# Designs tried in a protein design run: designed miniproteins, single chains, continued (4). Part 45

Each design is a single chain, and the fold is of that chain. pLDDT is the mean over its residues in the fold that is shown.

## One batch from the design tools (miniprotein)

Design m13550
Fold by ESMFold2-Fast:
Structure m13550 (fold): chain A 106 residues (1-106)
Amino acid sequence: MKNLYATIYNLLLAINSNDQNSLRSSLKSLSDIIDEKGLSALDPLEENLKLSILHLLYLYDPDKYEKLLPEDFDGNKVLETLSLVKQGKFSEAFSSQTLSLLQNAS
């Protein structure tokens, strides 16, 4: 199984490049990591990144992830964040500390 942070970085790159095969592969790998380590593996991540990942996992496997989304989930903020990622504007979507963590793990 791949490192969590490297898998997240590959997910962001797949979104930016519109690579649907890499997107699905990265989401499958993330789902497998969460199954092994638990949802708390996402706790060190900044809120925007954690919520964006949970949203993408929900779209990938709704039956598994529907109950894991917060009740007060701000879907509009997540869609804004994902739009920035699609544009390659990672530094506008996430903190420099988060990006450094993800890039150094890749």
Scores: mean pLDDT 80

Design m13551
Fold by ESMFold2-Fast:
Structure m13551 (fold): chain A 120 residues (1-120)
Amino acid sequence: MDDMIEEVEEFRKDVERLLELAIRLIPERAEELARLRAEILALLDEVIELLRNKAPAEEIKAKFEEIIARLRETTALIREAAEKEKDPKKKEELLYLAELTEHHIEALRIIAKEIEKELK
C-alpha cells in the first residue's frame, strides 16, 4: 500500500510538471489547461486519500477513469495547438508533449491494475 501511494505521488509530480509545460507552450489555452491541471491534481489527491483509507478498488478505479478522461482532454488540446502551429520546431515539441501525456495515461492504467491486484 505505501509503495502504491508513493507511485501515485510521483505520478502527481510528473503530471504537474507536464501540465505546467503545456500551459507555457500554449498560452492561448492557458485557462483551460490550468483548469485541467487543477482538476487532475485534486483527483490524484483524492486517490491518495482513498489508498490511505483502504477504500474499495472499484472506487479508486472510478477516480482513475475521471483522471484519464481529463488527460485525454489535455492531449486533444495539445494536438489542436500542434495542428495550428506554423513553426516546425514548436509543432514537433507540442507533438512530443502530446505523446508524453498519452504515456502518462498508459502509466495510470498500469497503476490502476496493480491497485486492483493488491486490494483483492
Scores: mean pLDDT 85

Design m13552
Fold by ESMFold2-Fast:
Structure m13552 (fold): chain A 94 residues (1-94)
Amino acid sequence: REPSEEELEHAKKEFEELVKKYNLDLEKILKESSSFEELLLNLVREFAKKVGLDPEAQEAVLEAFRTGDESLLTPELREKLEKAEEEILEKEKK
């Protein structure tokens, strides 16, 4: 399936928001990535680790991002992500 202009803009915005909100090491992610696809996968993986997701949840988030299918995220996983995001932002703000 070919990504639409809307899907590309959404992915770009999510990339910028993740790097900014969670203070991710963009230089490290860029250096470890040999392709754009690998860049996005490494970004999602580092985000999932930083929010403290277990391996099953990390795989679910990675697949949801890779396929664009948010239905792969359970309500419990979405609540964990939202809570973890809130806690990280609060700690980084200080």
Scores: mean pLDDT 65

Design m13553
Fold by ESMFold2-Fast:
Structure m13553 (fold): chain A 56 residues (1-56)
Amino acid sequence: STENLPLSTRERFEKVVEEEAKEKKKLSNAEKGRLLGVSPRTVARYERERGTFKLG
């Protein structure tokens, strides 16, 4: 599409996680936070929420 609508921070986080899994590399919460424009604490919360669904 020619129109680039802004993604929510959570959707951007999911893309970062997908890229991390695809490349089998681990990014720090600080690195992900910089990519998303949020604090590392917010990234940790998103990862915790995602992990809590299946594991812990």
Scores: mean pLDDT 70

Design m13554
Fold by ESMFold2-Fast:
Structure m13554 (fold): chain A 114 residues (1-114)
Amino acid sequence: SVEELRKEAEENYQKGKEAFKQGNYVDAIKYYLKALELYRELVKEHPDDPEAQNAYLETLLNLAKVYEKLGDYGAAFTIYVGGAIYARKYLPNVSEEVLEEMRKAGLDAIEKIA
């Protein structure tokens, strides 16, 4: 069901956040990738759901932060920029605040490469 899919996505997202807080970046990536898979399915089936769209972008934002902690600023930049481009084309109900956070984070990541 949609409710079960949403719950599983949220559980994986929270596990990812806990793993990140503990410095367990491998598990953080694993859980965030699972949350992304589930949120992507929600977005595809319910394209007018702003909660699912914002949860998808927030999960991408947090995944990119894991790569920054690993020193992979190139991967982080790619996720921030790719996520923002995808959102502008396919996620019409996302928060402008989340998009602006992704833009600023992408600029911060590229400065670490330069």
Scores: mean pLDDT 87

Design m13555
Fold by ESMFold2-Fast:
Structure m13555 (fold): chain A 66 residues (1-66)
Amino acid sequence: SKEQIEAEFDKDLFKIMADYIEKLVNLEKENGYVTKEQEDEIRTEFVRKVNELSEKYEAKLKELEA
């Protein structure tokens, strides 16, 4: 159902967001700062994961409505 697909998307999205924040917070705690290179790498990984999740979500919705 659409509700199940939406719930799965939200859960996965929150997990990706939590991982992103945790990585930044942990680097700041350990090193006292986050370098631009580290920030860019973590941000790039975050964007990639969000895009992959969005693509999977769109595919599932289209299959459900077809």
Scores: mean pLDDT 83

Design m13556
Fold by ESMFold2-Fast:
Structure m13556 (fold): chain A 75 residues (1-75)
Amino acid sequence: LEKAIEATVESIKELLKENPEEAEKIREDLIELLTLRGIEKEVVERIFDKIENNEELDEEELEKLREMAEKLIGV
């Protein structure tokens, strides 16, 4: 489980930073899915924006990103 969460976090970062054409649709789908699963849309958008801009996530934001990855693995 833990290794899968880490792999999912890396995949999210890769998709948002290195696949710009697909990133927009994937971003929208992920935001909707995560919001449906109980993560606030504004929080998801903020973290995704930071990843796209290569900004450092603080520890609280990293924990939230891991929580997002965990919810995505459950799909």
Scores: mean pLDDT 75

Design m13557
Fold by ESMFold2-Fast:
Structure m13557 (fold): chain A 68 residues (1-68)
Amino acid sequence: MEAEEHVELAVKYAKEGKVAEAARHITKALELGADPEKIIEGLESIKETAKDPSYVTGLIAYVKQKSA
């Protein structure tokens, strides 16, 4: 599975409120060289329609912390 696939799964799980799954895929995407900005953009795009928007905000902070 390449970086792009992990980004797609992270966004999907984030929208579903599956925070642990989303965080796992974020970590793998970053390890494989995914652009943190693209992950953040994907998360922001689903935030308003997510099961729990506060978890999406937390995941965005996680990406920023891991990519700093």
Scores: mean pLDDT 82

Design m13558
Fold by ESMFold2-Fast:
Structure m13558 (fold): chain A 117 residues (1-117)
Amino acid sequence: SELEETTDPIEKAMIYLLKAQEYLNQLRFDEAREYAEKAIEYAEQSTDPRAPAVIAAAYRILAVIAAQLGDWETAEEYRRLALEYLRQSKELLDIDATKNRFAGTVVLLEAAVQSEL
């Protein structure tokens, strides 16, 4: 599998993030939380400038889960963390949202964080 074959922590973090989103879409909140937390763990091990955006996306998933469970205080905390990591991502990547695919992904993620909570 791709998780067993890759040694790059950012690649592992992105795979875990995709799994977390898949489980969230299925309303499998325990699995979504587990994979979102793993995405943060592996992204924090990376010096890749994409890492803050991956961490932000994982915190967005955790915020949505907390909101769905009625824990609005925890949801707001995770939302603030997601926005802070998105700010760091924009600074590190010098993002122009019109110029590359990853910049577009960060813009869409910011919109999702703003609209879901």
Scores: mean pLDDT 79

Design m13559
Fold by ESMFold2-Fast:
Structure m13559 (fold): chain A 63 residues (1-63)
Amino acid sequence: GAEEYRERVRAGLEAGDRLLTAQSIYDALVNKDKEAAEAVAEALDEFQPGNREGILAAYDGAS
């Protein structure tokens, strides 16, 4: 569920685990799960305001 993605993003950010954080964001966005995507966006913005837009721009640039 959406809460699982939120917790994975928080855990990755707190641990400095770039792979776990990136994979959790990617899974939420690619699977077209709107609730999961919103949950990871909230976790990113809660940890560091403005980080959400940077992550989305990076994934847009990778396409």
Scores: mean pLDDT 66

Design m13560
Fold by ESMFold2-Fast:
Structure m13560 (fold): chain A 63 residues (1-63)
Amino acid sequence: SSYRESMEITLDSVLEQVKKIADEETVKKIQEIIEKGKNETTKQAIYEKMMKVGKEFQRLQEQ
């Protein structure tokens, strides 16, 4: 769906930003959350995974 496609593009952009500031292990964890988000069937579940990615990104920026 258009919504899913937009979310996938956004998640890929976040992952690219994370790769600039995070270690390999942290990137892998965020990539796993993104993969789970892309496999969700509902907007709510996708949104929840997006929020988890955002929280990890904020944690990295606090360092």
Scores: mean pLDDT 65

Design m13561
Fold by ESMFold2-Fast:
Structure m13561 (fold): chain A 69 residues (1-69)
Amino acid sequence: SSSPDQAEVERAMRLMALAVVKIAVKNGKLEATKSDIGVYRLALEAARELGDKESEEIAERLLKEAEKE
């Protein structure tokens, strides 16, 4: 319930989102969906924290496509 506990949970959620995006890419799913916008944002943040440029570029692209009307 403290700020440190919240930060740890938020980081875990970002890492899980990155794993989901990596699995989707490996399975050939490159089409962005609007329902997954939150997942793409978390994955982008995680990729940036890890310095994973390949995943950062993929997550950024998916996020931009998902936000397109």
Scores: mean pLDDT 78

Design m13562
Fold by ESMFold2-Fast:
Structure m13562 (fold): chain A 116 residues (1-116)
Amino acid sequence: SEAEKVAKELLAVIARAIDPSAVLTTLEGLEKLVEEVEQLPSEEVYEKYKRAYEALEKLVEEIIEKLRKNNDIELAKELAKLFKELAEKSKNDILSRLLAWASLKFEELVKEMEKE
């Protein structure tokens, strides 16, 4: 289905963000995906993408642990910025909240990693 395709593309784009060289490509891909998803009603977006949203939350936590282990503060900052910008540009309330949540998690990681 179209919903499954969009969810898989989102997960693939986020997976590429783990590689610092792919961050800019990830930004473009996520912006395009947000534009496609925000055309749907908020309730329909949540229902169709609930499983993908749960997978994204788990993936964000896994990325955070990898960044913490590698001490990759710069990528954590870039991901925080990326998710914040996408949240602000999204017209869909549910997607905007999810993207804002991800941004806050990466901002929290940066703060933790910059401590002694």
Scores: mean pLDDT 63

Design m13563
Fold by ESMFold2-Fast:
Structure m13563 (fold): chain A 80 residues (1-80)
Amino acid sequence: KYVVTLTLDISTEEQRVALAVLLTVIKHDPSLGKIVSVDEDDTTATIVIEFDSKEQAEKFAKEVKELFKNIPHEIKIEEK
C-alpha cells in the first residue's frame, strides 16, 4: 500500500475551507483514498491518506498540487 502525507498551510479561514472541501470529497468517495489521520496545528494541517496503488497515490498528489497551487503545501508519497 501507499500513503500520501499532505502538509497544508491553514493560517487563513480561506485555507481552512479549502481543507474542509478536500476532506468532504474524500469522505464521499472512498475510492479516492482512505483518510488515516488528520492533525491540525495553529497554522498547519497534516493529512495522511492511504491508497491501494502507487498510480492512485500519484494521481491524488497531482490533483492536490493543482487544487492548492496558490496555497503553501508539501506532498510526500511513501510505500507501506
Scores: mean pLDDT 77

Design m13564
Fold by ESMFold2-Fast:
Structure m13564 (fold): chain A 79 residues (1-79)
Amino acid sequence: MARELAEKYLKKLKEAAKKGKEEAERTMSEISADLIENQSEEELKEVAEILEEEIEKYKEEEIAELLKFLYELLKSVLP
């Protein structure tokens, strides 16, 4: 389900951010590839909505910038 997928990505990004910029960038690239290759348009829309909620929750954390980037990427590939 889209919520479980968004939570999985959030967890991966949060863990990668703790390890440093290079790991966060690598993880972001892997998430982007997975979203583009394996998710339907409807699932991408639901994930984007959940990410918008998470961005507000983590706005003061480094993770917020990564979530915002992912959200913008999803919006760019949706019609």
Scores: mean pLDDT 70

Design m13565
Fold by ESMFold2-Fast:
Structure m13565 (fold): chain A 81 residues (1-81)
Amino acid sequence: MLTADQYVAIVQAFQQYDTLSVQQANDIINQFPLDPATRQAIVDAINQFSGNLSVSQVVNVVSQFASADDLGRAQAQMGAS
Protein backbone atom coordinates (compact mmCIF):
# COMPACT_ATOMS: atom_id res chain seq x y z
CA MET A 1 0.00 0.00 0.00
CA LEU A 2 1.26 3.50 -0.87
CA THR A 3 2.20 6.16 1.69
CA ALA A 4 0.91 9.74 1.19
CA ASP A 5 4.43 10.83 0.09
CA GLN A 6 4.66 7.99 -2.49
CA TYR A 7 1.18 8.82 -3.82
CA VAL A 8 2.04 12.55 -4.19
CA ALA A 9 5.36 11.77 -5.93
CA ILE A 10 3.68 9.39 -8.41
CA VAL A 11 0.76 11.76 -9.17
CA GLN A 12 3.17 14.70 -9.70
CA ALA A 13 5.28 12.59 -12.10
CA PHE A 14 2.15 11.84 -14.19
CA GLN A 15 0.85 15.46 -14.14
CA GLN A 16 3.46 16.45 -16.79
CA TYR A 17 1.46 14.38 -19.34
CA ASP A 18 -2.03 14.70 -20.87
CA THR A 19 -2.13 11.03 -21.96
CA LEU A 20 0.34 8.14 -21.64
CA SER A 21 0.80 4.76 -23.28
CA VAL A 22 0.61 1.71 -20.99
CA GLN A 23 4.40 1.33 -21.52
CA GLN A 24 5.12 4.94 -20.45
CA ALA A 25 2.93 4.57 -17.34
CA ASN A 26 4.70 1.31 -16.39
CA ASP A 27 8.14 2.89 -16.97
CA ILE A 28 7.24 5.77 -14.59
CA ILE A 29 5.84 3.43 -11.89
CA ASN A 30 8.95 1.20 -12.11
CA GLN A 31 11.20 4.21 -11.30
CA PHE A 32 9.62 4.61 -7.82
CA PRO A 33 10.99 2.71 -4.76
CA LEU A 34 7.72 0.90 -4.00
CA ASP A 35 7.42 -2.46 -2.29
CA PRO A 36 7.35 -5.19 -5.01
CA ALA A 37 3.77 -6.38 -4.30
CA THR A 38 2.27 -2.84 -4.49
CA ARG A 39 4.29 -2.00 -7.63
CA GLN A 40 3.19 -5.25 -9.34
CA ALA A 41 -0.49 -4.65 -8.42
CA ILE A 42 -0.38 -1.12 -9.92
CA VAL A 43 1.38 -2.43 -13.07
CA ASP A 44 -1.23 -5.21 -13.41
CA ALA A 45 -4.05 -2.63 -13.12
CA ILE A 46 -2.41 -0.36 -15.75
CA ASN A 47 -1.95 -3.36 -18.10
CA GLN A 48 -5.78 -3.82 -18.14
CA PHE A 49 -5.95 -0.75 -20.43
CA SER A 50 -5.75 -1.57 -24.15
CA GLY A 51 -4.56 1.87 -25.33
CA ASN A 52 -3.47 5.24 -24.00
CA LEU A 53 -4.41 6.28 -20.45
CA SER A 54 -5.45 9.76 -19.38
CA VAL A 55 -3.67 11.16 -16.31
CA SER A 56 -7.01 10.93 -14.44
CA GLN A 57 -7.22 7.18 -15.24
CA VAL A 58 -3.67 6.63 -13.90
CA VAL A 59 -4.48 8.68 -10.75
CA ASN A 60 -7.67 6.61 -10.22
CA VAL A 61 -5.62 3.36 -10.45
CA VAL A 62 -2.89 4.62 -8.07
CA SER A 63 -5.47 5.96 -5.55
CA GLN A 64 -6.79 2.37 -5.10
CA PHE A 65 -3.44 1.47 -3.46
CA ALA A 66 -3.43 4.29 -0.86
CA SER A 67 -5.49 4.28 2.35
CA ALA A 68 -8.20 6.93 2.89
CA ASP A 69 -5.98 8.53 5.57
CA ASP A 70 -2.96 8.66 3.23
CA LEU A 71 -5.14 10.10 0.41
CA GLY A 72 -6.32 12.82 2.84
CA ARG A 73 -2.69 13.64 3.73
CA ALA A 74 -1.74 13.64 0.02
CA GLN A 75 -4.58 16.07 -0.80
CA ALA A 76 -3.37 18.39 2.00
CA GLN A 77 0.21 18.26 0.64
CA MET A 78 -0.88 18.92 -2.98
CA GLY A 79 -3.31 21.70 -1.95
CA ALA A 80 -0.62 23.54 0.05
CA SER A 81 1.13 26.02 -2.26
Scores: mean pLDDT 80

Design m13566
Fold by ESMFold2-Fast:
Structure m13566 (fold): chain A 100 residues (1-100)
Amino acid sequence: SVDELIAKLEKLKELAEKVIKDEKVLKEITSLIDDTINYLKQNPDTPERMKRGNFRTTATFVYVALKEEVGEEKAKEILLEVLPEEEANEIMRQGDQLLS
């Protein structure tokens, strides 16, 4: 549901704010999360697959920023606090491909 996706994004934002010390990186990531939350709230007629796609894209960029700022092990730990293992593994795989 949209409410579940929004809750996951809000939790990712909370965790990012606790661990990312670079104010510029934090602002970029929190702005991306906020834009995605606002998009989901303002576009209720968007197909479920596209809503989930937007969520996954945002979560992937959050993972990349977390990995660069706090390292892979801590980024994985944070992702697993918010997402099921299978979904977290897919996001990590996609993010790692963007970095290499």
Scores: mean pLDDT 86

Design m13567
Fold by ESMFold2-Fast:
Structure m13567 (fold): chain A 79 residues (1-79)
Amino acid sequence: TKVPPSFIEASIEELKDEDEEVRLTAAERLKVLVEKYPEDVEPYLNQIIPVLINALKDESESVRLAAAETLVSLIKQFP
């Protein structure tokens, strides 16, 4: 099953949300999308990478850790 573009775009926007739980869920969701659907994620790398790098500076340690894990998964999928 191919991931809808709107789902990836929503996940990117949710990483900028005011709610810490929304940002955490979005980071964890992007990790799953990168690992299971790399072809669907590839067109969005230029949008995903900057928001994940910004999430490394997040106030929440959980959000920072999730963003770091997602970036590691990205490097592994797109070396």
Scores: mean pLDDT 83

Design m13568
Fold by ESMFold2-Fast:
Structure m13568 (fold): chain A 97 residues (1-97)
Amino acid sequence: LSEKEKAIAEKIMELTGASKEIAEKIVERALEVGKNGKEFSIENILGGIVSGYVDEEGNLGGLKFSKEVWEKYGGSEEIFTSRDVKKAMAPLIKYLE
């Protein structure tokens, strides 16, 4: 990831509590979808954990998170498992098929 993309990943970590690895994968996937000219949002990627969007230049807009949804996905202190990431990304993966 570029310096700008890493800054976006850090913001996702701050807003959701996701690990650096998970946040970077979310950014990479969002940019890949944008590059292919398909509409996307962080809300779709994270299954409603974060509302907002990333444009094709990697600029963040309209970001907010749902604490209720975040607690549902992250549990009390272990925020994301690989299973939770796969579940959250499943709609995006299906959309890109």
Scores: mean pLDDT 50

Design m13569
Fold by ESMFold2-Fast:
Structure m13569 (fold): chain A 96 residues (1-96)
Amino acid sequence: GGAPAFTVEEQSGVPKEDESSIKEFHVVLRTRKGVTFEVHLENVSTEEAIHKLIALYLRVHAYLTRGEELPEELSKEEIERLIAELEREAAELRAK
């Protein structure tokens, strides 16, 4: 898997060398259609933070593409299934 694509280095007290814990994580995403999604976590593992980020992205994607509102808490299995669907969709689009 790829590294997370967010900037944390410039924040004071940010872990540098492959530290698996995140002191604070706060993401607010606003869609053009007026829907706001927010995640705020403190003292979480990198895995938990990534899980919440993926869930947030999947909820936003479902809303924007299908007009579907997914629950705030998604199971790990449901997240993995939705990711697999997205990868399949991307592959199909690339294949033309």
Scores: mean pLDDT 67

Design m13570
Fold by ESMFold2-Fast:
Structure m13570 (fold): chain A 72 residues (1-72)
Amino acid sequence: SSTGQKWLDRMRTASERAVEAARKDPSLKEEMIEVVRGAGRLMSGAAKKAGSSLTDEINKIAEEAIKEIEEI
């Protein structure tokens, strides 16, 4: 579904930018983790409401980004 793919792509972009921000300034790690966590909840919720099967993929992207930020 186009709606699910849209939210998946947005989640990927948000996660990449949050990781980059934390790498440039590690003092932002906790804030970037919260941004990713919030984005994952909102985007997976939107995808689920639209009947998308991509909800788990959106959550996985968020989890992987949070882990990457925690490892900085």
Scores: mean pLDDT 84

Design m13571
Fold by ESMFold2-Fast:
Structure m13571 (fold): chain A 104 residues (1-104)
Amino acid sequence: MKSISDEEFQQFIDLLNSVDKEVVLELLRKYLLRYLPPELAQALVDAIEREDPAALRAALAALLADPSLSEEDKLKILEALLLTAKLLEKKAVAAVIEETLAAL
């Protein structure tokens, strides 16, 4: 099973909060590529960048259906996505991620 360490997750969250907004999406992409197939990582990043709630819902459904990820790993990825959306002020996609977290 893929596993996201608590230390690596916290380091990533701290890094996102310390950098300029223009590099946030690139940092998210690099982080997701460590744990997700490239197509899914790209779909999540693109949906946030374009503020596309429908595309994000489809990508999140694929994320949640991945049997190689634990519930803990899925929660960490969702929290990273939510922080990125909030830092970039992408309110519509942030709401979709919050809805997804509440449904878990």
Scores: mean pLDDT 84

Design m13572
Fold by ESMFold2-Fast:
Structure m13572 (fold): chain A 91 residues (1-91)
Amino acid sequence: AEEIKKRALELIKKALEMAEKGEGDSVEEAIGGALRGIGDGIDAVLQGKGSLELAEEALKRGEEALEKGDTAGGAEGAGAALGIAGGLLGK
């Protein structure tokens, strides 16, 4: 869980840095993506659907999105992983 949180935070940071350079989406869109992902991840945990496997899948989707230049999608996937991992640690 802690390792997933660390990787998710680094991926969000990378997405924001790419957006700041004018790569892909705007900074606002990248922030919005991260916040949506975090909310979705927390909701999944609260509904009993959260798992480390789901967090790893979300992180992988975020990584794949950034490889395609989709900074908002990258931030959203990383945010979901962060929300899931954080929610699981808080239980």
Scores: mean pLDDT 80

Design m13573
Fold by ESMFold2-Fast:
Structure m13573 (fold): chain A 92 residues (1-92)
Amino acid sequence: SQEKKEEEEAFKKIEELFEKGVSFDEWARFYALQADPSRSQEEIDAIIAKLMELAKKKYPDLTEEELKEMLMKELKKQLEEAKKKREEEKKK
């Protein structure tokens, strides 16, 4: 019950950020801080850099801007799918 409440609260904060039109970098920092609020800015920047390196390796022909847009679109889709699953669980 406690874990589900914390997860629901985190979901609401993520939805608010998407509604405000945050950048990929802001989204990634928020997510990294939610996982570990003690993370330094340097550690967060390293995580973002590693994610971009992995994305560039998978899609070498895309620009950095196109990679960020693609990642944001995928994250938004995953959030909508997770929200739909939660609504289905509440009906059961």
Scores: mean pLDDT 69

Design m13574
Fold by ESMFold2-Fast:
Structure m13574 (fold): chain A 80 residues (1-80)
Amino acid sequence: SFAELVEETKRRILAARSMEELVAVLHEGVAALLPLLTPEQAARLHELLAEFYRRLPGLSLEEAKAAAIALLDELLRLHE
């Protein structure tokens, strides 16, 4: 289900040991979630991802994990 994929992606993000691992996990999670979204939800996800990647160079690993989880929570809200 959508919620199960979001929860699994959050767990993998929290387990990431580097920024590279976090980005890879987020990319894989997004790829799995994208086919389950409407075009409008997908467009919003792309906007959220663009904002996340724009902020990423200024974030610590802990801050990046929090931002990625917030992005996934917003996506879950949109799907609800």
Scores: mean pLDDT 87

Design m13575
Fold by ESMFold2-Fast:
Structure m13575 (fold): chain A 92 residues (1-92)
Amino acid sequence: MSVEPLEVSEEALKKAEELFKPIEEKAKELAEEIKEKYKDDKEKLEKILKEFLEEVYPLIVEAVKALEEGDEEEAEKKVKEVEKIIEKFKKK
């Protein structure tokens, strides 16, 4: 079937949560900054948040897959790329 859910082990999910924990607060801060900048323009706010999620989501999926394969170094690289995207969206 062409839309199978991502099969991930409990161990890989726990490791992913721990790796993304440090940047979770940075992502929340970014979301609040975007909401404040575009509080008067909901369409721009939604577009920017969608663009952010579209850039970040594939990296999160790749990090989780790397952890499932036991490649913690590759997963850490994906976490760093997510952090760079957060900084990019803060600067615009």
Scores: mean pLDDT 75

Design m13576
Fold by ESMFold2-Fast:
Structure m13576 (fold): chain A 89 residues (1-89)
Amino acid sequence: MVEFEVWRESINGATAVAIARAEDRAAFEELRARALELAREGKNPLMWTYDPADVAELERVGELVTEVLPELRRAETEEGVELVGEGVS
């Protein structure tokens, strides 16, 4: 199942990227397409992993970040926007 959230808040002068996790490859491809669309709009898709020790999950996140981060960073750098979710506690 795909989980997806969008964050847009300042983080002490840094840009953070967050993209929701995906449990299977089909869901991941759908999440990727939506994340790229949101990143191009300057909206930060909330990305997280449920198990950061899972190499396959880290690889999927790394692939998505490679595609999303440049689009998001381009938009955010031009606007000076920083991104963080309110649910950090």
Scores: mean pLDDT 51

Design m13577
Fold by ESMFold2-Fast:
Structure m13577 (fold): chain A 90 residues (1-90)
Amino acid sequence: VEKSIEALKRLGERYPAGRELAEKAINTIKQAYEEALKDPSKLDEYVKKVIETAKKAGEEMRKLGLPDTVATALSTAAVNAAYEIKKLVE
C-alpha cells in the first residue's frame, strides 16, 4: 500500500487544488489497511469504502475543473491500494 500512498502524495504535490482530496483518499486507505489487519471480516466493507471514496473524490475533482486524467489517477491509485490490501490479508 506504500506505493499507492506515495503516488497520491505526488498527485497532491503536482495539483495543489486536488491535495485535500488526495489526502482524504490516503487517510481512507490507511484506515482500511489497519482495520483489515485487526479484523479480516471487515475487509470487503473497507475495500468498498475506499472505492466509493475514490469515486466521490474524482467527481469532486471534475467539478473543480481538474482534468479527467487527474481524477482517473486518483481512482487508479485507490483501487490498486484496495486490491493490495485484499491480497495481503487473503
Scores: mean pLDDT 76

Design m13578
Fold by ESMFold2-Fast:
Structure m13578 (fold): chain A 87 residues (1-87)
Amino acid sequence: SELEEQKRKSEILRQIAELIGEAANLAKKLAEEYRKKGDEEKAKKYIEAMKAVIEGKFDEALELAKELEDEELVKLVEKIKELEEQY
């Protein structure tokens, strides 16, 4: 039914929004931590990853997460991409 399809899509969008929030918050937190440690290059890459996630540039966000070797951030972005494929 159309109502069930709309509910399915709404739930996917809700899950994507939650994962975007989690990924952006993780990237922001790690950017602040690396800046405090004097690692300005890693801090900048985390800010770029945060912006990419917020802007829906998930391929760019995934590349940055892999360059940062952040397995948690990689998993969050991969899950967002999987949910987009299901939409």
Scores: mean pLDDT 89

Design m13579
Fold by ESMFold2-Fast:
Structure m13579 (fold): chain A 109 residues (1-109)
Amino acid sequence: MEKEKKIKEIEERLKKLDKEAQEFAEEVKKRIEEILKKKGEIPEEEKKELEKEVKTKIAELQGEAIILLGEKEGNKKLVEIGKEIKKLAGKDLEKVTKLLQEASKIYEE
């Protein structure tokens, strides 16, 4: 009974995370459309800033998803990896990429 309740709570949190990802994608789309409407093109500086912001937000969302999946499966290593990804989001993209690969390998084992 308690295990089923915990799984349901994790599934609801994953559902909220998916909605947050969709809302963020919609916000990015609107920002791009506004830049194009005002300037006719995306200036390279704004494009670099937008790419960094998008990569940072994606890493934060992926880290949270990995934490939730680790909690659902009782895998402490996945929870630890997800927390590290969130901590490094926007600070170290190379290390975030390596941590994402480690999380994938744990799911394949």
Scores: mean pLDDT 80

Design m13580
Fold by ESMFold2-Fast:
Structure m13580 (fold): chain A 75 residues (1-75)
Amino acid sequence: SARDEALIRDLEAALARMEEADEETARVIGQLVIDLLRGHGVPEEEVAALEAALAESVEAFRAKVREIIAQIRAR
């Protein structure tokens, strides 16, 4: 759907920004991504997993977001 394509575009842009950013800025972007996904109706258990990944590391969070992008593409 157009909504899913827009979400994927926003998520990919966020991942690219996180890769180029310092850790503090990357964590702020990560929190914005969590808020965006919650707003798109991603289940609360997935949101909790994203919050746990972000607490672990920026890289763990980015990997989890890539999994979500793959899931959306598989619809």
Scores: mean pLDDT 85

Design m13581
Fold by ESMFold2-Fast:
Structure m13581 (fold): chain A 94 residues (1-94)
Amino acid sequence: SLAHAALEALAAHLRREAAAHLSPEVLATFDRALDEILALARTASPETVEALTEVLLRGAGRVFRAHRAGASDAEIIALIEETLAEARRVAEEL
């Protein structure tokens, strides 16, 4: 669907931004979280994919803002894990 294509394009963009700015430790967690969100979306309805896209946009925004503010790797990893937990809840409820 268009929603699936949009999420895949967003994920590819976010991987490039993460690789340019985040440490290797944080990047590994970021890439694993993106892989899991994409896996949740793969067989999901367009409505669920749109909800997952919103979770990813908010989560990525928090991660990159925290990074720019000088947050520790541990704090950034916690934000990534929080975003992944929210994505899992959305996928279970829709």
Scores: mean pLDDT 89

Design m13582
Fold by ESMFold2-Fast:
Structure m13582 (fold): chain A 74 residues (1-74)
Amino acid sequence: TEEAVRLFREAIRRLEEGDYKGALRLAARAASLAPIPAPVAAGRILRIVAHILEGDAEGAIEEAREMLRLAEEA
């Protein structure tokens, strides 16, 4: 759980820096370690990808922050 939280925080930082590939890899890794149901994690990652493809960095960051919140609540 703490490892997942750390990785989501790093993923958010990478999104803020424009390292989308690094952010997605870290978010996927964090999701695999977090006690988040697989369909919820998959849906959130797909939304992060959609925001990145649309050039909406803020939307991608918001989705990643929600995953961080879910990981912290576990």
Scores: mean pLDDT 81

